# Designs tried in a protein design run: designed miniproteins, single chains, continued (4). Part 52

Each design is a single chain, and the fold is of that chain. pLDDT is the mean over its residues in the fold that is shown.

## One batch from the design tools (miniprotein)

Design m13791
Fold by ESMFold2-Fast:
Structure m13791 (fold): chain A 87 residues (1-87)
Amino acid sequence: KEVEELRERLMELVRETDKAIDARDYAKLEELQKEAIELKRRAEEVGDSKTALVGDMVAEAARQALAGNYKEARLLLEQARKLLEEL
């Protein structure tokens, strides 16, 4: 149940990060990066390495977007979404 809640939150973050990239909302991207790092840490604490990997991918996507690397960011978000759908 806790793992399911983390996965649902990460799916929301994928969508919010994609939207923030469209809006060029750097303040929102910084917030989303921090939240993704926190969700990754929580997934690691419960021993779910796959959910932790999704969190890492979303955090890296936000970081790439903050650096102006939007193509790389969207690729990472797509990979994160596909992995999350398989869990």
Scores: mean pLDDT 87

Design m13792
Fold by ESMFold2-Fast:
Structure m13792 (fold): chain A 57 residues (1-57)
Amino acid sequence: VIGQLLQQAIEAKRNNDREKYQQYLEQLAQTLGVSLEEAERMVDLALRALDAGGAAP
């Protein structure tokens, strides 16, 4: 479940949809019981991991 929310937040960020990105961040933070800042950090770390792994299309 958490992985799906992370993926949705990443997609929203890649699409430059600020409103959807914020909405998914709030859902991720609520689901994990963490702050929005921590949720943002998790999305950033996931993006960096994908880039380092060469997972770009």
Scores: mean pLDDT 75

Design m13793
Fold by ESMFold2-Fast:
Structure m13793 (fold): chain A 51 residues (1-51)
Amino acid sequence: MIKVGMKGKVKESTLVGAQTRLTVEFDNGTKADVLIGGTRAVGEEVTVAKV
């Protein structure tokens, strides 16, 4: 499960219409797909602020 404060790295960033789908891989091996209104670069580090 993904927890607040967990760090992940963007593995994939795909523009889907007006949104970007990110595939983030966390240090525990969990992957999550997230749709956002902006964009993130592949290789960017992200931290979970809220679950």
Scores: mean pLDDT 72

Design m13794
Fold by ESMFold2-Fast:
Structure m13794 (fold): chain A 64 residues (1-64)
Amino acid sequence: ASDEEIEEGVADIALAVVKTSALREGVPQEVIDEAVDKAREAFRAGASVQEVLDLATKMVEEAK
């Protein structure tokens, strides 16, 4: 696998963890879905895995 494929896989796993945590904390599904979608758009635009995680986490935390 290429480094790009590995990074995409890591980003997917990380976003799944953020989604699971947010659901347990009672964050609305619509907010979680929007956060994941925007994080994936940032990744497609060249953001790092860390930037993708930070963006998704920030959006989820702002919804609390």
Scores: mean pLDDT 77

Design m13795
Fold by ESMFold2-Fast:
Structure m13795 (fold): chain A 95 residues (1-95)
Amino acid sequence: MKEKADEYYKKGLEFKEKADQLIAEADRNPETAAELYWRAYQYYFEASSYFTKAAVYYNKLGDEEKAKEFNKLAIEYSQKATDYRERAAAVRAAR
């Protein structure tokens, strides 16, 4: 049960790290920034989804403190996803 919550958290971190790598690559290769920001948006969205799943699981375990922390992470990465979706559109429009 707790192991499944930890698994969801790990998956969320993996998607977060993939998104971070794409952003770093976009900073080095501005010509591909629109495509890389769009992919980063999708990975941050996946990370947010997994953090939400972890929060739901910790809530079921009675760990309300961890559930609240992971809900905050889910909101944070959902906002980052939206930001990079908008950045991708802006870069594409400037092309």
Scores: mean pLDDT 85

Design m13796
Fold by ESMFold2-Fast:
Structure m13796 (fold): chain A 69 residues (1-69)
Amino acid sequence: MMEEFYEKVREEALRLGASEEAAELLGQAAKYIVDSDYKKANELIAEARKLGAPTVAINKAIDEAVKFR
């Protein structure tokens, strides 16, 4: 179940213009948001942003995690 959620977030990030590495980080960040580990989630989002993840991809990952809860 969490692996399917991770893959969904990763695929959405890729469609929104994130690189493969940034999309992986956003998928992991979304999992940490579901677990309420906001410190780790924010660290991964910051890393994805440094790799050039578009703001729309970041916002979509956060939105999907909030809806999953």
Scores: mean pLDDT 84

Design m13797
Fold by ESMFold2-Fast:
Structure m13797 (fold): chain A 114 residues (1-114)
Amino acid sequence: SKEQVERLLKLLQEATEKARQGDVEGTLKALQEALKELKTLGDLDNEDAKRLLEALGEVALAIMRSGAATPELLKALDELLKELESKIKDPSLEVQILLGVVHLTIGVLKLVLK
């Protein structure tokens, strides 16, 4: 439903704000809540997929900028991206590009993690 997509966007926005603060535990909790909501969602249209992928990308960038990447955060981001991708029927070229950009961003985080 549209309300579920809006709740998911709010959870991803909360994760971004917590990540900017260096709050690793708060970021992880928000991402875990987002994953639970996403699992109950049906198939995503391209507009909702775009909004959610952009929001997930912003979380990954906030984690990168704060230097607070952990294996648990990377796992949560990876699980969210895989779940999102699984719910997208007939992805537009724009959605395919966004999927590639988010995959690359999380991949870079994995390389710089210590």
Scores: mean pLDDT 88

Design m13798
Fold by ESMFold2-Fast:
Structure m13798 (fold): chain A 120 residues (1-120)
Amino acid sequence: MEELKKKAIELINEALEKIKELKKEIENSDLPEDVKNKLIEVLNELEKVFKELKEYLKKNKSISWEQFQEFALKISKKLAELNEIVDNNPNMPESIKKTIEELREIAGEIIDILEEIVDL
């Protein structure tokens, strides 16, 4: 369990770094300002969820089913919001799409580890 928690925290740190990369790619892109603002807002909210999850894991031996569901739902909702913005903007740069896909893969790995450390 402790090793799985450490792995989850490492993946959360990787996700936070991908969010920083995405923000820079978005800021340097030719996307309309309103699209940039929407993406940055969702990324800021996702960053907050990952930081809260990291602190929760540092303070607790395990995660309850209720807390797992809350974090998984929050993460999935924000990733879905990113996908909706991408789908509504056909001129989205491929580099941004790729980094969002990498972030989704890391988030999936985090959720899988959280499910393994759930104390029922």
Scores: mean pLDDT 87

Design m13799
Fold by ESMFold2-Fast:
Structure m13799 (fold): chain A 98 residues (1-98)
Amino acid sequence: SPVDEIHLSETLLRNLFFQALLENESKKTGKAVSMAKAIEIEREILSKTVPDVAKELVKTLSPEEIQKLLERMKEMSKAISRESTPEVVEAVKILLEG
């Protein structure tokens, strides 16, 4: 299944979520994301479990942005494979079903 192709640590997954949210904010505003806004996004990601961040991404990102994120997750898994925790598996399932 698509879940079986993604093998990431929570830290790597949070980094990819951060990049996706920065790109979404930049696309939404048509401007580069300010340092202050980037810090707010990072703090929000770090304060939540990865499944809860995935739920917010499904609400915030377009289907095309989610698809791009999933592709990046697969590519990262090929380069820097890590054993996925149950929380990472749940986050991936949320993104796939969103």
Scores: mean pLDDT 83

Design m13800
Fold by ESMFold2-Fast:
Structure m13800 (fold): chain A 81 residues (1-81)
Amino acid sequence: SMEERLERLLEELRRLMEERGFSQGFIDQLVELLRETGDLELAERLIEALRNEDVTRFTAVVLRAIGEAIDKELEERKKKA
């Protein structure tokens, strides 16, 4: 399933970030953010950016994930009002 594929990508992302010395708190927050978006492409792009040591791409994808999570929250608030 897409959900099982996302979880495998998030495990790979966690491993790569741990190998690069990211804090556990940051890793946990980013993984949960990506899980909330459900966006496989964002997870794949972050893994690619880490493997390529592309800090600019990594930062851009993280900002995109934050934007998608905010948009989802705002749409959910509109539906409850």
Scores: mean pLDDT 83

Design m13801
Fold by ESMFold2-Fast:
Structure m13801 (fold): chain A 72 residues (1-72)
Amino acid sequence: MEAVREAGRLAGEHAEEIVFNVSEPEAARKAAVLVEAAKATNPAIRVTVSGSADAETQAAVERARAAIAAAA
């Protein structure tokens, strides 16, 4: 998770937009952590999270979207 937070901080510093396309629940959870770090660095950053159609990945994507909304 430390490397994921650091990646988020760097994305917040250097990117205007982050797009995640995740194929597994773990990737969606990491995306949520990365977005939190990016939003802490740049609240104006645009974020999109999507995932494969399996129930576990979709549940993790929904949690990531909720975390993004809570961080806004």
Scores: mean pLDDT 72

Design m13802
Fold by ESMFold2-Fast:
Structure m13802 (fold): chain A 78 residues (1-78)
Amino acid sequence: MREQVRAMVNAGLDAGDPQVARDLGEAAGLAPEAIDLVVQAVTLSLQSSGASRDDQLAALRQVQALIDQAVQAQQQAQ
């Protein structure tokens, strides 16, 4: 599950579009709550691009927290 959530985040980042992560999550049959958290992680990561190093590190920590929350939400839905 964590690898699947991470793959969705990476696909959204590679495309530069959070909608790609949403489309992949829907195709994989993930819970809406888990998909929303993945979309938030992609959006935050894209918005932090070009920020200061400290801001990028803070955003990375928040992205990791959102990924952990998405995994938990998906596990609760199963």
Scores: mean pLDDT 80

Design m13803
Fold by ESMFold2-Fast:
Structure m13803 (fold): chain A 61 residues (1-61)
Amino acid sequence: SEEVVEQLKQELQELEKDPSPESQLRAALLAKQILEEASPEEAVALAKELAQRFASGVPLS
């Protein structure tokens, strides 16, 4: 489970580097999957990290 979460986080980081709408959608879906796989405490930490990355990345306008 932890190894799966780490793999998904790496894929999310690669998708986040691409500001296209398609990559943004895939990143959101992967983030959701990561949060569902993680423990509640880890999910909170991941949510904060992902929110910061998304805020500095692509605007949802």
Scores: mean pLDDT 69

Design m13804
Fold by ESMFold2-Fast:
Structure m13804 (fold): chain A 90 residues (1-90)
Amino acid sequence: HMSKLEFYKKAIELMIENAKKYNLTPEQIINSIKAFFIELKNLGVDKETIIEIANYTIELVKKYAKEQGLPAEDVQKIIDTINKFIEEIK
């Protein structure tokens, strides 16, 4: 048994792992994250689930940043983008 929440958490994990594997730029990471969350809205995923996945994505981004040595300002820009999306759907 896999919940919809667990399924999308695994999907975002794979996206962040691919960002690391292919050395995506901060802008490319932001665009991929935006596209992912727009798709969740289009699929009719409920607001509470989207917010849970968004918060999980922030934690994954922090982990990725630590592992890759991303500049703090680039990490903050990605996190701010996710937080702005959360506020827009709250």
Scores: mean pLDDT 81

Design m13805
Fold by ESMFold2-Fast:
Structure m13805 (fold): chain A 98 residues (1-98)
Amino acid sequence: MKEILEELEVAPGETKKVVIKEYAEEGHILSIKAEGSSKDLVARFVKVEGADEAIELYAPGLASLNLFGEGEVIVEVELENKGDKPIKAKIIGKLEKL
């Protein structure tokens, strides 16, 4: 249900893209979060495909996507380190029944 989908390190000034493939289920909310070890991480959802509805929330060091749909969902996350130190990032998925 809740899983770490990806863990990576983003160097200072680096931008990385991660493609996540998940499955949405009727009557459930699929959440995908990108969390950095520092608020100098800027995370963005640059592509969301296969969702019927999606809600994006952004905060320093955090991007959260909540979506509804049925079947395969493809999400592309862009992670940019605006700081002067390496940042460890995690992408976490959760499917939750409504």
Scores: mean pLDDT 83

Design m13806
Fold by ESMFold2-Fast:
Structure m13806 (fold): chain A 60 residues (1-60)
Amino acid sequence: GSGAEDGAAIGAAVGAALGGDDGANKGGTMHSIVAYEGGAGPEGAQQAGKAGYAAGRALA
């Protein structure tokens, strides 16, 4: 659901703020949690986590 996309935005912001692998990992984790709580379920949470990680890496 939309929780996955909201998680992606949050993950990208955290990744940008922290930078590098650390930012990517933290972004992915928050991303996954927000997506899961937002109703995306386990699959959506996994995809959101991957997107947050990728966004954090791209911004590093």
Scores: mean pLDDT 63

Design m13807
Fold by ESMFold2-Fast:
Structure m13807 (fold): chain A 59 residues (1-59)
Amino acid sequence: QAEHDALAAELAGHTNRAIEYRDKAEELSKINPELAEKYRKLSDEHEARAQALADQLAA
């Protein structure tokens, strides 16, 4: 169904964003620790949203 497809696409988007922000946080950790911490929090937030969507799709 279109609803399920939309949720699956959103899950993929959040998963990819979590990876991107984690990679940025690692890259910045020695250059700008304050900015690295912000990207780490963004990664964690996208990861949490991806998990919530995965749980919703499994229900």
Scores: mean pLDDT 83

Design m13808
Fold by ESMFold2-Fast:
Structure m13808 (fold): chain A 70 residues (1-70)
Amino acid sequence: SAEKEREYKRILLEGQAGLRGIDLQRQRYKQLLAQGVISEAEYQKKMAELDQKEAQLNAWLEEAKKRYLE
């Protein structure tokens, strides 16, 4: 239905914004590591956290696609 399509589009836009935010944080942490502001251990921890968050967002988007699009 048009309503389900609108709901999916909202979820898609929100998820895409979240993924862009993660990419920006990855770039920020790479710069901080290069500048010696954070340790390699802290950088690896932050990358692992972002990897998990990205995986969760992608799973949420796939589930939304299955739920709202037939």
Scores: mean pLDDT 88

Design m13809
Fold by ESMFold2-Fast:
Structure m13809 (fold): chain A 97 residues (1-97)
Amino acid sequence: MKEAIELLKKGIDAAEAGNPEEALRYFMEAVRKLIEEGASDEDFAVFEIALATLYVAAKNQGREDVAEALGKALDIAVQARNAPSREEAIKLIEKAL
């Protein structure tokens, strides 16, 4: 959890600096860390809510590149949580990058 949250913060900082590609990489690394740490479904849900909240904020501010990166990260996080195995969850992240 702590490492995933730190990566989420780095992604937000990169997005605010005008680097949506870098932001997406940090968001994907955060999701990967949740999987590697064996995060619970509850931990994934909290993380997904955080991504969804940031996505809505970005859309409302007209930051389309940031919203796209957050939306993609949210979609992959949901798919990873519902994946049949840790290996399949990691493959989803690698395919998204």
Scores: mean pLDDT 77

Design m13810
Fold by ESMFold2-Fast:
Structure m13810 (fold): chain A 106 residues (1-106)
Amino acid sequence: MREELERRLEEEIKEAEKNLQLAEKYEKNGDYEKAAEYYEKAIKSLEEALRILRELDSPAVPSVLYSIAQAYKRLSKLYKKLGNEEKAKEYEEKSERYLEESLREK
């Protein structure tokens, strides 16, 4: 139902914001493993929010696409620091795709 989707959207956005703040805190402290974990949690919440926003035909879709792109960009950088070049490349490519979509949906 629409009201359930709107409530779930609010929950997902709040969870994403909290996890992004935690990820940035751990990244600044040099705890790259925890930073990556929290960026991955934030991305999952943002991707669910994106799914709901698309269903609601919301003008907020480009903003969430951009947020996902930025989170994947940071995740790519973290996996480079962790020595996982395969994941770093995968997340860099995902970042570029989401950024491109964000720019096209203006």
Scores: mean pLDDT 87

Design m13811
Fold by ESMFold2-Fast:
Structure m13811 (fold): chain A 74 residues (1-74)
Amino acid sequence: SESEAIARAMAQAIADGEDPEAVAERALAAALEAARRRGIELSEEEVREMRERLVELAKKWAEWAKEGKLKELL
């Protein structure tokens, strides 16, 4: 699924030491492109909420990577 592909790409990038905010923005771009291809129009508020959630997730996964726990998601 696209959701799983985006999540896997985020986890891999975080595991590779990429900046969490940069990884979250790339994941947001991929999610918005997936929505566009399906004809789904997201409001500015929905996009903002999605960005905030992806940044929080990327930062959490970066913490897990430092603890060696992120490998369990890959």
Scores: mean pLDDT 82

Design m13812
Fold by ESMFold2-Fast:
Structure m13812 (fold): chain A 60 residues (1-60)
Amino acid sequence: SRDDWMQRMQQAMQHIQDGGDAYAQGDYQSALDHYQRAQDYLPGNSQIQRNIQNIQQQIS
């Protein structure tokens, strides 16, 4: 439903913000965990996928 979508969007946005904050502090593992949680709420979002890939390259 639309209400379901809004709740998923809000949860994803919170995790995107927290992930960005962790990334800015150099905490790549925390950033990865937050972006992966955001992806659970928005599985088709290409920006979240790119952020996960970029972080994985940094810690690999």
Scores: mean pLDDT 85

Design m13813
Fold by ESMFold2-Fast:
Structure m13813 (fold): chain A 95 residues (1-95)
Amino acid sequence: SDEALERALARARERVRPLLRELGKLLGVSEEEVERALEVLEGELKKVVKEVGLEGSREYLERVVTDSRASPEARAVLREIVDTFYETVLEEAGE
């Protein structure tokens, strides 16, 4: 359900919050700017999940990280954020 997906995304945001600070440092931006980018990603993820399902959404997120053109260090943190985000959504969305 949409409510289950929204709860999963909110829980994932809480789980990645410590990584958002580190990403902000690596990108030279505020935590608030990183949180806004994550909110945009959540909106896109909801669309992708509706179109291709939860499994297809993982491939989409991995592509977004690859295409980011961020530094290797920032890409590593982004990949960990994506992994944590997807794992949390997968755990919660089935309930």
Scores: mean pLDDT 71

Design m13814
Fold by ESMFold2-Fast:
Structure m13814 (fold): chain A 80 residues (1-80)
Amino acid sequence: AVEAERKAALAANSDADIEEGINRLKASIEAALATETVPEARALYERALELFDKALAGDKSAIPLGSEAGNEGRRLAAAA
């Protein structure tokens, strides 16, 4: 039941904060992608967005992978 899931989330209080954090990270990556011209950086930003979408769907293991992809994309953009 949705109510049981909400009560579990409220008890931990971390899931809502994680979801808000992921949404802010997605917004940051989307803004970077909108102005990015380096193909490898763009591919990593798109990968980060896919991973954050997976995390929002319930796969918390995708969070560190999405952060890594986003950071590597920014590194490649800076190096170009």
Scores: mean pLDDT 77

Design m13815
Fold by ESMFold2-Fast:
Structure m13815 (fold): chain A 55 residues (1-55)
Amino acid sequence: SIEKIREEVKKEMDEKLEEVRKNTPSDASSTELFLKLAEVEDEAYKLFKEKMKEL
């Protein structure tokens, strides 16, 4: 179901966002952090599209 796909994608995105926060040095620029977060969002969107095609 679409709801299950949304939950799976959100969970994977949340886990990757936590990894970015943990692995980003405190002295990293805000721009670098923002770009990494944007990349996680792009990956989540691609995953959502792929799973939707399997439906």
Scores: mean pLDDT 78

Design m13816
Fold by ESMFold2-Fast:
Structure m13816 (fold): chain A 120 residues (1-120)
Amino acid sequence: MKAEVEVEAEKAENGKVKLKVRVTITSDNPEDKIIEAPRVGLAVEVEFTTKDGKKYRALAGARADAVNGESNSITLEAEVEVELPEDGDGKLKVRVRAQAIDSNGNLVTAEAEAEAEVKK
Protein backbone atom coordinates (compact mmCIF):
# COMPACT_ATOMS: atom_id res chain seq x y z
CA MET A 1 0.00 0.00 0.00
CA LYS A 2 1.03 3.58 -0.68
CA ALA A 3 -0.25 6.62 1.18
CA GLU A 4 0.05 10.25 0.06
CA VAL A 5 -1.12 13.26 2.04
CA GLU A 6 -1.78 16.84 0.98
CA VAL A 7 -2.44 19.56 3.54
CA GLU A 8 -3.62 23.15 3.11
CA ALA A 9 -3.48 25.42 6.15
CA GLU A 10 -5.47 28.64 6.56
CA LYS A 11 -5.50 30.90 9.61
CA ALA A 12 -8.95 31.37 11.15
CA GLU A 13 -10.21 33.80 13.78
CA ASN A 14 -9.54 33.29 17.51
CA GLY A 15 -6.15 31.61 17.04
CA LYS A 16 -7.55 28.61 15.15
CA VAL A 17 -6.04 27.08 12.03
CA LYS A 18 -8.21 25.31 9.46
CA LEU A 19 -6.57 22.28 7.86
CA LYS A 20 -7.87 20.71 4.67
CA VAL A 21 -6.46 17.18 4.54
CA ARG A 22 -6.55 14.92 1.49
CA VAL A 23 -5.25 11.36 1.79
CA THR A 24 -4.89 8.98 -1.15
CA ILE A 25 -4.38 5.28 -0.42
CA THR A 26 -3.28 3.11 -3.36
CA SER A 27 -2.87 -0.66 -3.54
CA ASP A 28 0.47 -1.93 -4.90
CA ASN A 29 -1.44 -4.70 -6.72
CA PRO A 30 -4.12 -3.50 -9.21
CA GLU A 31 -6.17 -6.63 -8.44
CA ASP A 32 -6.37 -5.70 -4.74
CA LYS A 33 -9.13 -3.11 -4.76
CA ILE A 34 -9.90 -0.79 -1.88
CA ILE A 35 -13.56 -0.88 -0.90
CA GLU A 36 -15.32 2.49 -0.87
CA ALA A 37 -16.41 2.13 2.75
CA PRO A 38 -18.17 5.18 4.27
CA ARG A 39 -16.59 4.31 7.64
CA VAL A 40 -13.03 5.36 6.97
CA GLY A 41 -11.50 7.31 9.84
CA LEU A 42 -8.69 9.80 9.83
CA ALA A 43 -6.55 10.40 12.90
CA VAL A 44 -4.70 13.69 12.55
CA GLU A 45 -1.74 14.71 14.73
CA VAL A 46 -0.58 18.31 14.39
CA GLU A 47 2.68 19.75 15.69
CA PHE A 48 3.03 23.54 15.43
CA THR A 49 6.46 25.16 15.79
CA THR A 50 6.64 28.94 16.21
CA LYS A 51 9.47 31.18 14.96
CA ASP A 52 10.87 31.16 18.51
CA GLY A 53 11.04 27.34 18.52
CA LYS A 54 8.09 26.72 20.85
CA LYS A 55 6.20 23.51 20.04
CA TYR A 56 2.49 22.81 20.48
CA ARG A 57 0.64 19.56 19.74
CA ALA A 58 -2.98 18.83 18.96
CA LEU A 59 -4.88 15.67 18.08
CA ALA A 60 -8.01 15.59 15.95
CA GLY A 61 -10.19 12.87 14.51
CA ALA A 62 -12.29 13.24 11.39
CA ARG A 63 -14.72 11.06 9.52
CA ALA A 64 -13.97 11.15 5.82
CA ASP A 65 -15.99 9.92 2.89
CA ALA A 66 -14.51 8.51 -0.30
CA VAL A 67 -13.87 11.06 -3.06
CA ASN A 68 -12.54 10.27 -6.55
CA GLY A 69 -12.12 6.53 -5.91
CA GLU A 70 -10.52 4.33 -8.56
CA SER A 71 -10.45 0.51 -8.63
CA ASN A 72 -7.16 0.25 -6.67
CA SER A 73 -7.22 3.63 -4.86
CA ILE A 74 -9.39 5.72 -2.57
CA THR A 75 -9.13 9.44 -1.78
CA LEU A 76 -10.37 10.75 1.56
CA GLU A 77 -10.97 14.40 2.45
CA ALA A 78 -11.44 15.98 5.86
CA GLU A 79 -11.49 19.49 7.30
CA VAL A 80 -10.04 19.89 10.80
CA GLU A 81 -9.71 22.93 13.07
CA VAL A 82 -6.78 23.14 15.49
CA GLU A 83 -6.44 25.67 18.31
CA LEU A 84 -3.09 27.38 18.77
CA PRO A 85 -2.31 28.60 22.31
CA GLU A 86 -0.56 31.69 20.90
CA ASP A 87 -1.18 33.66 17.71
CA GLY A 88 1.78 33.64 15.35
CA ASP A 89 3.38 32.34 12.20
CA GLY A 90 5.20 29.02 12.18
CA LYS A 91 5.40 25.55 10.71
CA LEU A 92 2.80 22.81 10.94
CA LYS A 93 3.75 19.15 10.81
CA VAL A 94 0.71 16.98 10.09
CA ARG A 95 0.69 13.21 10.50
CA VAL A 96 -2.33 11.35 9.21
CA ARG A 97 -3.33 7.76 9.88
CA ALA A 98 -6.06 6.38 7.65
CA GLN A 99 -7.92 3.07 7.81
CA ALA A 100 -9.66 1.37 4.88
CA ILE A 101 -10.96 -2.10 3.99
CA ASP A 102 -9.56 -4.01 1.01
CA SER A 103 -11.53 -6.30 -1.33
CA ASN A 104 -10.63 -9.32 0.86
CA GLY A 105 -12.27 -7.69 3.91
CA ASN A 106 -8.94 -6.96 5.63
CA LEU A 107 -8.38 -3.74 7.58
CA VAL A 108 -5.58 -1.71 5.97
CA THR A 109 -3.78 1.12 7.74
CA ALA A 110 -1.75 3.81 6.00
CA GLU A 111 0.30 6.66 7.45
CA ALA A 112 1.64 9.78 5.77
CA GLU A 113 3.22 13.06 6.86
CA ALA A 114 3.21 16.56 5.40
CA GLU A 115 4.40 20.03 6.40
CA ALA A 116 2.67 23.36 5.85
CA GLU A 117 3.51 26.96 6.73
CA VAL A 118 1.12 29.26 8.60
CA LYS A 119 1.48 33.00 8.12
CA LYS A 120 0.26 35.57 10.64
Scores: mean pLDDT 65

Design m13817
Fold by ESMFold2-Fast:
Structure m13817 (fold): chain A 85 residues (1-85)
Amino acid sequence: MKEKEEKEKLEKLKEEARKKAEEAVEKAIKEGSLELPSEEERKEVIEKAATVYFYGELAKEIAEEKGEEEAVKWMKEKAAELKAA
């Protein structure tokens, strides 16, 4: 029970991470640090950046609720789960 709610919460955090990744990538393109000629390539880079931001947002939210140790524990467990899947 609540696994579905937890998954939906994770999807929301993933969407926020993707939004932050989009902003970071767009800024890098504007500054000339990154040049992606196709929209497909831009989306791929955003997805990779979103994964990094997703773990950061998860850790931040858990750290605010339960402290830094719980955030680190969750990140390690999720990283292991994604590798196993």
Scores: mean pLDDT 71

Design m13818
Fold by ESMFold2-Fast:
Structure m13818 (fold): chain A 77 residues (1-77)
Amino acid sequence: MEELKKEAEELIKELEELKERLKKLGFPQQTLDGLDQDIKDLKYIVENGSEEEVKAAIEHLKGLIKKIKEEIKKKEE
């Protein structure tokens, strides 16, 4: 459980850093607000959730990070 929480915390930090990159690249405020809400929800699950919920949150975080990296790559083309 503690190792899963550490992995989730590292992924949340990466997602927060990616959100700041999206902001600098001029992505719409609606996109940034949506990510802020997702980050808050995921932080809540990591802090208060079961092992199964934290595992699900890690998979969700990985998906979000991948999607955002793809959006950044398209914008930087």
Scores: mean pLDDT 82

Design m13819
Fold by ESMFold2-Fast:
Structure m13819 (fold): chain A 65 residues (1-65)
Amino acid sequence: SDLDEAMALITYSVLKIAGAVKSIEEKDGKITIYVSGSEEDKKLAEEMAKLISKVTGKEVEVVYE
């Protein structure tokens, strides 16, 4: 829904501001979050990915660089 998409965009912005996220890709209904940094940054991104998945109903994966 439009609300779910708006919430996803807000969440993406929050993750980017945190500095943990390098980029976010959406393809074929799957969202991939590319993370750089420490193990703490990776853990934060994985926790936020679960929230994005819940809000959007899409599959979300975290990739550590």
Scores: mean pLDDT 71

Design m13820
Fold by ESMFold2-Fast:
Structure m13820 (fold): chain A 90 residues (1-90)
Amino acid sequence: SEEERRRLLEQAAEHLREAARALRAGDYDTAADHGEKAVELLRQAGEEDLAEQVAELGTEAMRAALVDGDVERGVELLEEAARRAEEAAR
């Protein structure tokens, strides 16, 4: 249903915001777990293209934080992913 799809998208956005908070706190395992959960929820919602975009943003976010040492860039990428999920729910 459209209501169920919207609920899944809203939950995905919430998980992406939790991933951003965890990343800022240096809790990389928690950030990755929330990111993976968000992608699963987007796939359940039938948003395959959005799920691929969010998975890519999540990979870039972890690379920015862990490889480049740019945690704030990683957080920005996860917040962008959350914004896209929220926009799809509207």
Scores: mean pLDDT 90

Design m13821
Fold by ESMFold2-Fast:
Structure m13821 (fold): chain A 71 residues (1-71)
Amino acid sequence: GDGERTAREALELAQRASEEAQNLEADILGGVGALTAGVALLLARKGDNEGAEQLARRGRELAEEGLRLAR
């Protein structure tokens, strides 16, 4: 479903943010984004697509901020 796809995309972005991090703030944002996206993926697998989409959205926002700060 859309929630699972969005969660997987958010997780991939968060993992890249952590990998590219050159400072602690960017690394923390990537890590928190990945955790948030991981929970979203679990919700999608349990059939809570709406909850998954909301958390995946938040995880993506955290990952994007992490990537912005990663340099």
Scores: mean pLDDT 81

Design m13822
Fold by ESMFold2-Fast:
Structure m13822 (fold): chain A 113 residues (1-113)
Amino acid sequence: GAEEYAKKAEEALKEAIEALKKGDFEKAREYVKKALEYTKKAIEAGVSVEDLRKILELAREVADLALEKGDFETARLAAELIILVGKGLINKGEITEGIAAVLQGIGYLLDVE
């Protein structure tokens, strides 16, 4: 269900953080791609605002750490995830919070392009 997909997205993002700390950019990228896939499935299954907020917090940490480490590909994927979560928040009625997340994700994309 939605909660299971959200938990898998959270765990994938935690693994991406650990990979970035080790300089393993290939694994970091793979884990963020998994987090994107699980987050899409969670949103389609009706994920809670609370779980979207947890994914957003971890995705921001991944984006910041990836930029710090010079992993621009992982930072781009994390930015895409932040935008996806923002759209999910908007669809759940959290308009102001969701718009802020979309704008932050666009900001990260501009930092990598």
Scores: mean pLDDT 91

Design m13823
Fold by ESMFold2-Fast:
Structure m13823 (fold): chain A 60 residues (1-60)
Amino acid sequence: MEKEREEERKRAEEAGELELKLFEAWEKAEKLGSAEYMLEEIDKLRKEYNEEMKKKAEEL
């Protein structure tokens, strides 16, 4: 992989599973040439991420 993509992937892995899924969705959308797919996945992952963050904050 190119250095830039490797750095983004590493950052996503460090951020957690949801960020890694987002990065993979972005790569898949680029490969398919479909920005719509990426936007749909981003919306889905953002909702899941926000719910998990709120849950963790309340359980701390």
Scores: mean pLDDT 68

Design m13824
Fold by ESMFold2-Fast:
Order: structure tokens, then C-alpha cells, then sequence
Structure m13824 (fold): chain A 90 residues (1-90)
């Protein structure tokens, strides 16, 4: 169900927030964001682009204040790329 996927995506976001707070370099932050996006691709694979976009929009609205402006911009760019790649799958 969409609720089960939303709950899992929220948990992944919470784990990303903790990892970013403990990150020691920009390279480590970038790796954590890439790993997060890879896990989201797996969680969202069975959803339509519209459903995936709705979940990501809801999660970003909920957790946006937990990130720095730079981190938020990097995550938003990565998620836009994720949705673009999802949309191109037949």
C-alpha cells in the first residue's frame, strides 16, 4: 500500500538525517545521499511516477527543516533525477 511505502521512505529519511549530522566530509554526505536515493528507487519501483512524486513531496515537506540549505538542494536535485529516470521506464 502507499502508506507502507510512505512509512518506509520516512524511516529512510530519518536515517539519512542522522548520517548527515555525523558526516565528517562533503564526500561522505554525497555518498549517504546516493545510498539513500538507491534505496528509494527500490522502495518506489512498483509505484507510478505520480504516486512516487506524491510520496517524495510529502516526505520533503515534513523533513525539509531538518536539513541545511545546501543539503536540501542536493537532496532535491537527486530526487528530481530519480523521478525523471522513473518516468522514462516503460
Amino acid sequence: SMKEVLDKVEKEMEELIEKLKKAKSEEEKEQFIQDFVARLKELLKDLSVDEAGEILAEVMEKFAEEFTEEELNKIQLALRKLLSEHEKKE
Scores: mean pLDDT 82

Design m13825
Fold by ESMFold2-Fast:
Structure m13825 (fold): chain A 65 residues (1-65)
Amino acid sequence: TEALLAEAEPLIEAASKVVAASKGLPEGVAAEMAARALEALRADPPASREDLPLHLGRILGAEAA
């Protein structure tokens, strides 16, 4: 739902900054990771609020690997 996407946006942004910082990546990469994660989440939105952490972890985990 739109509400789940709105809730996910600040979490994805914060998590992307942490992941980028931990890997020594520039700020622009964190923003790009967040944008890609949001696009992926919109393309395959979670069926429920309980699925949101799994979707976020999977999307960001792919960028972190």
Scores: mean pLDDT 70

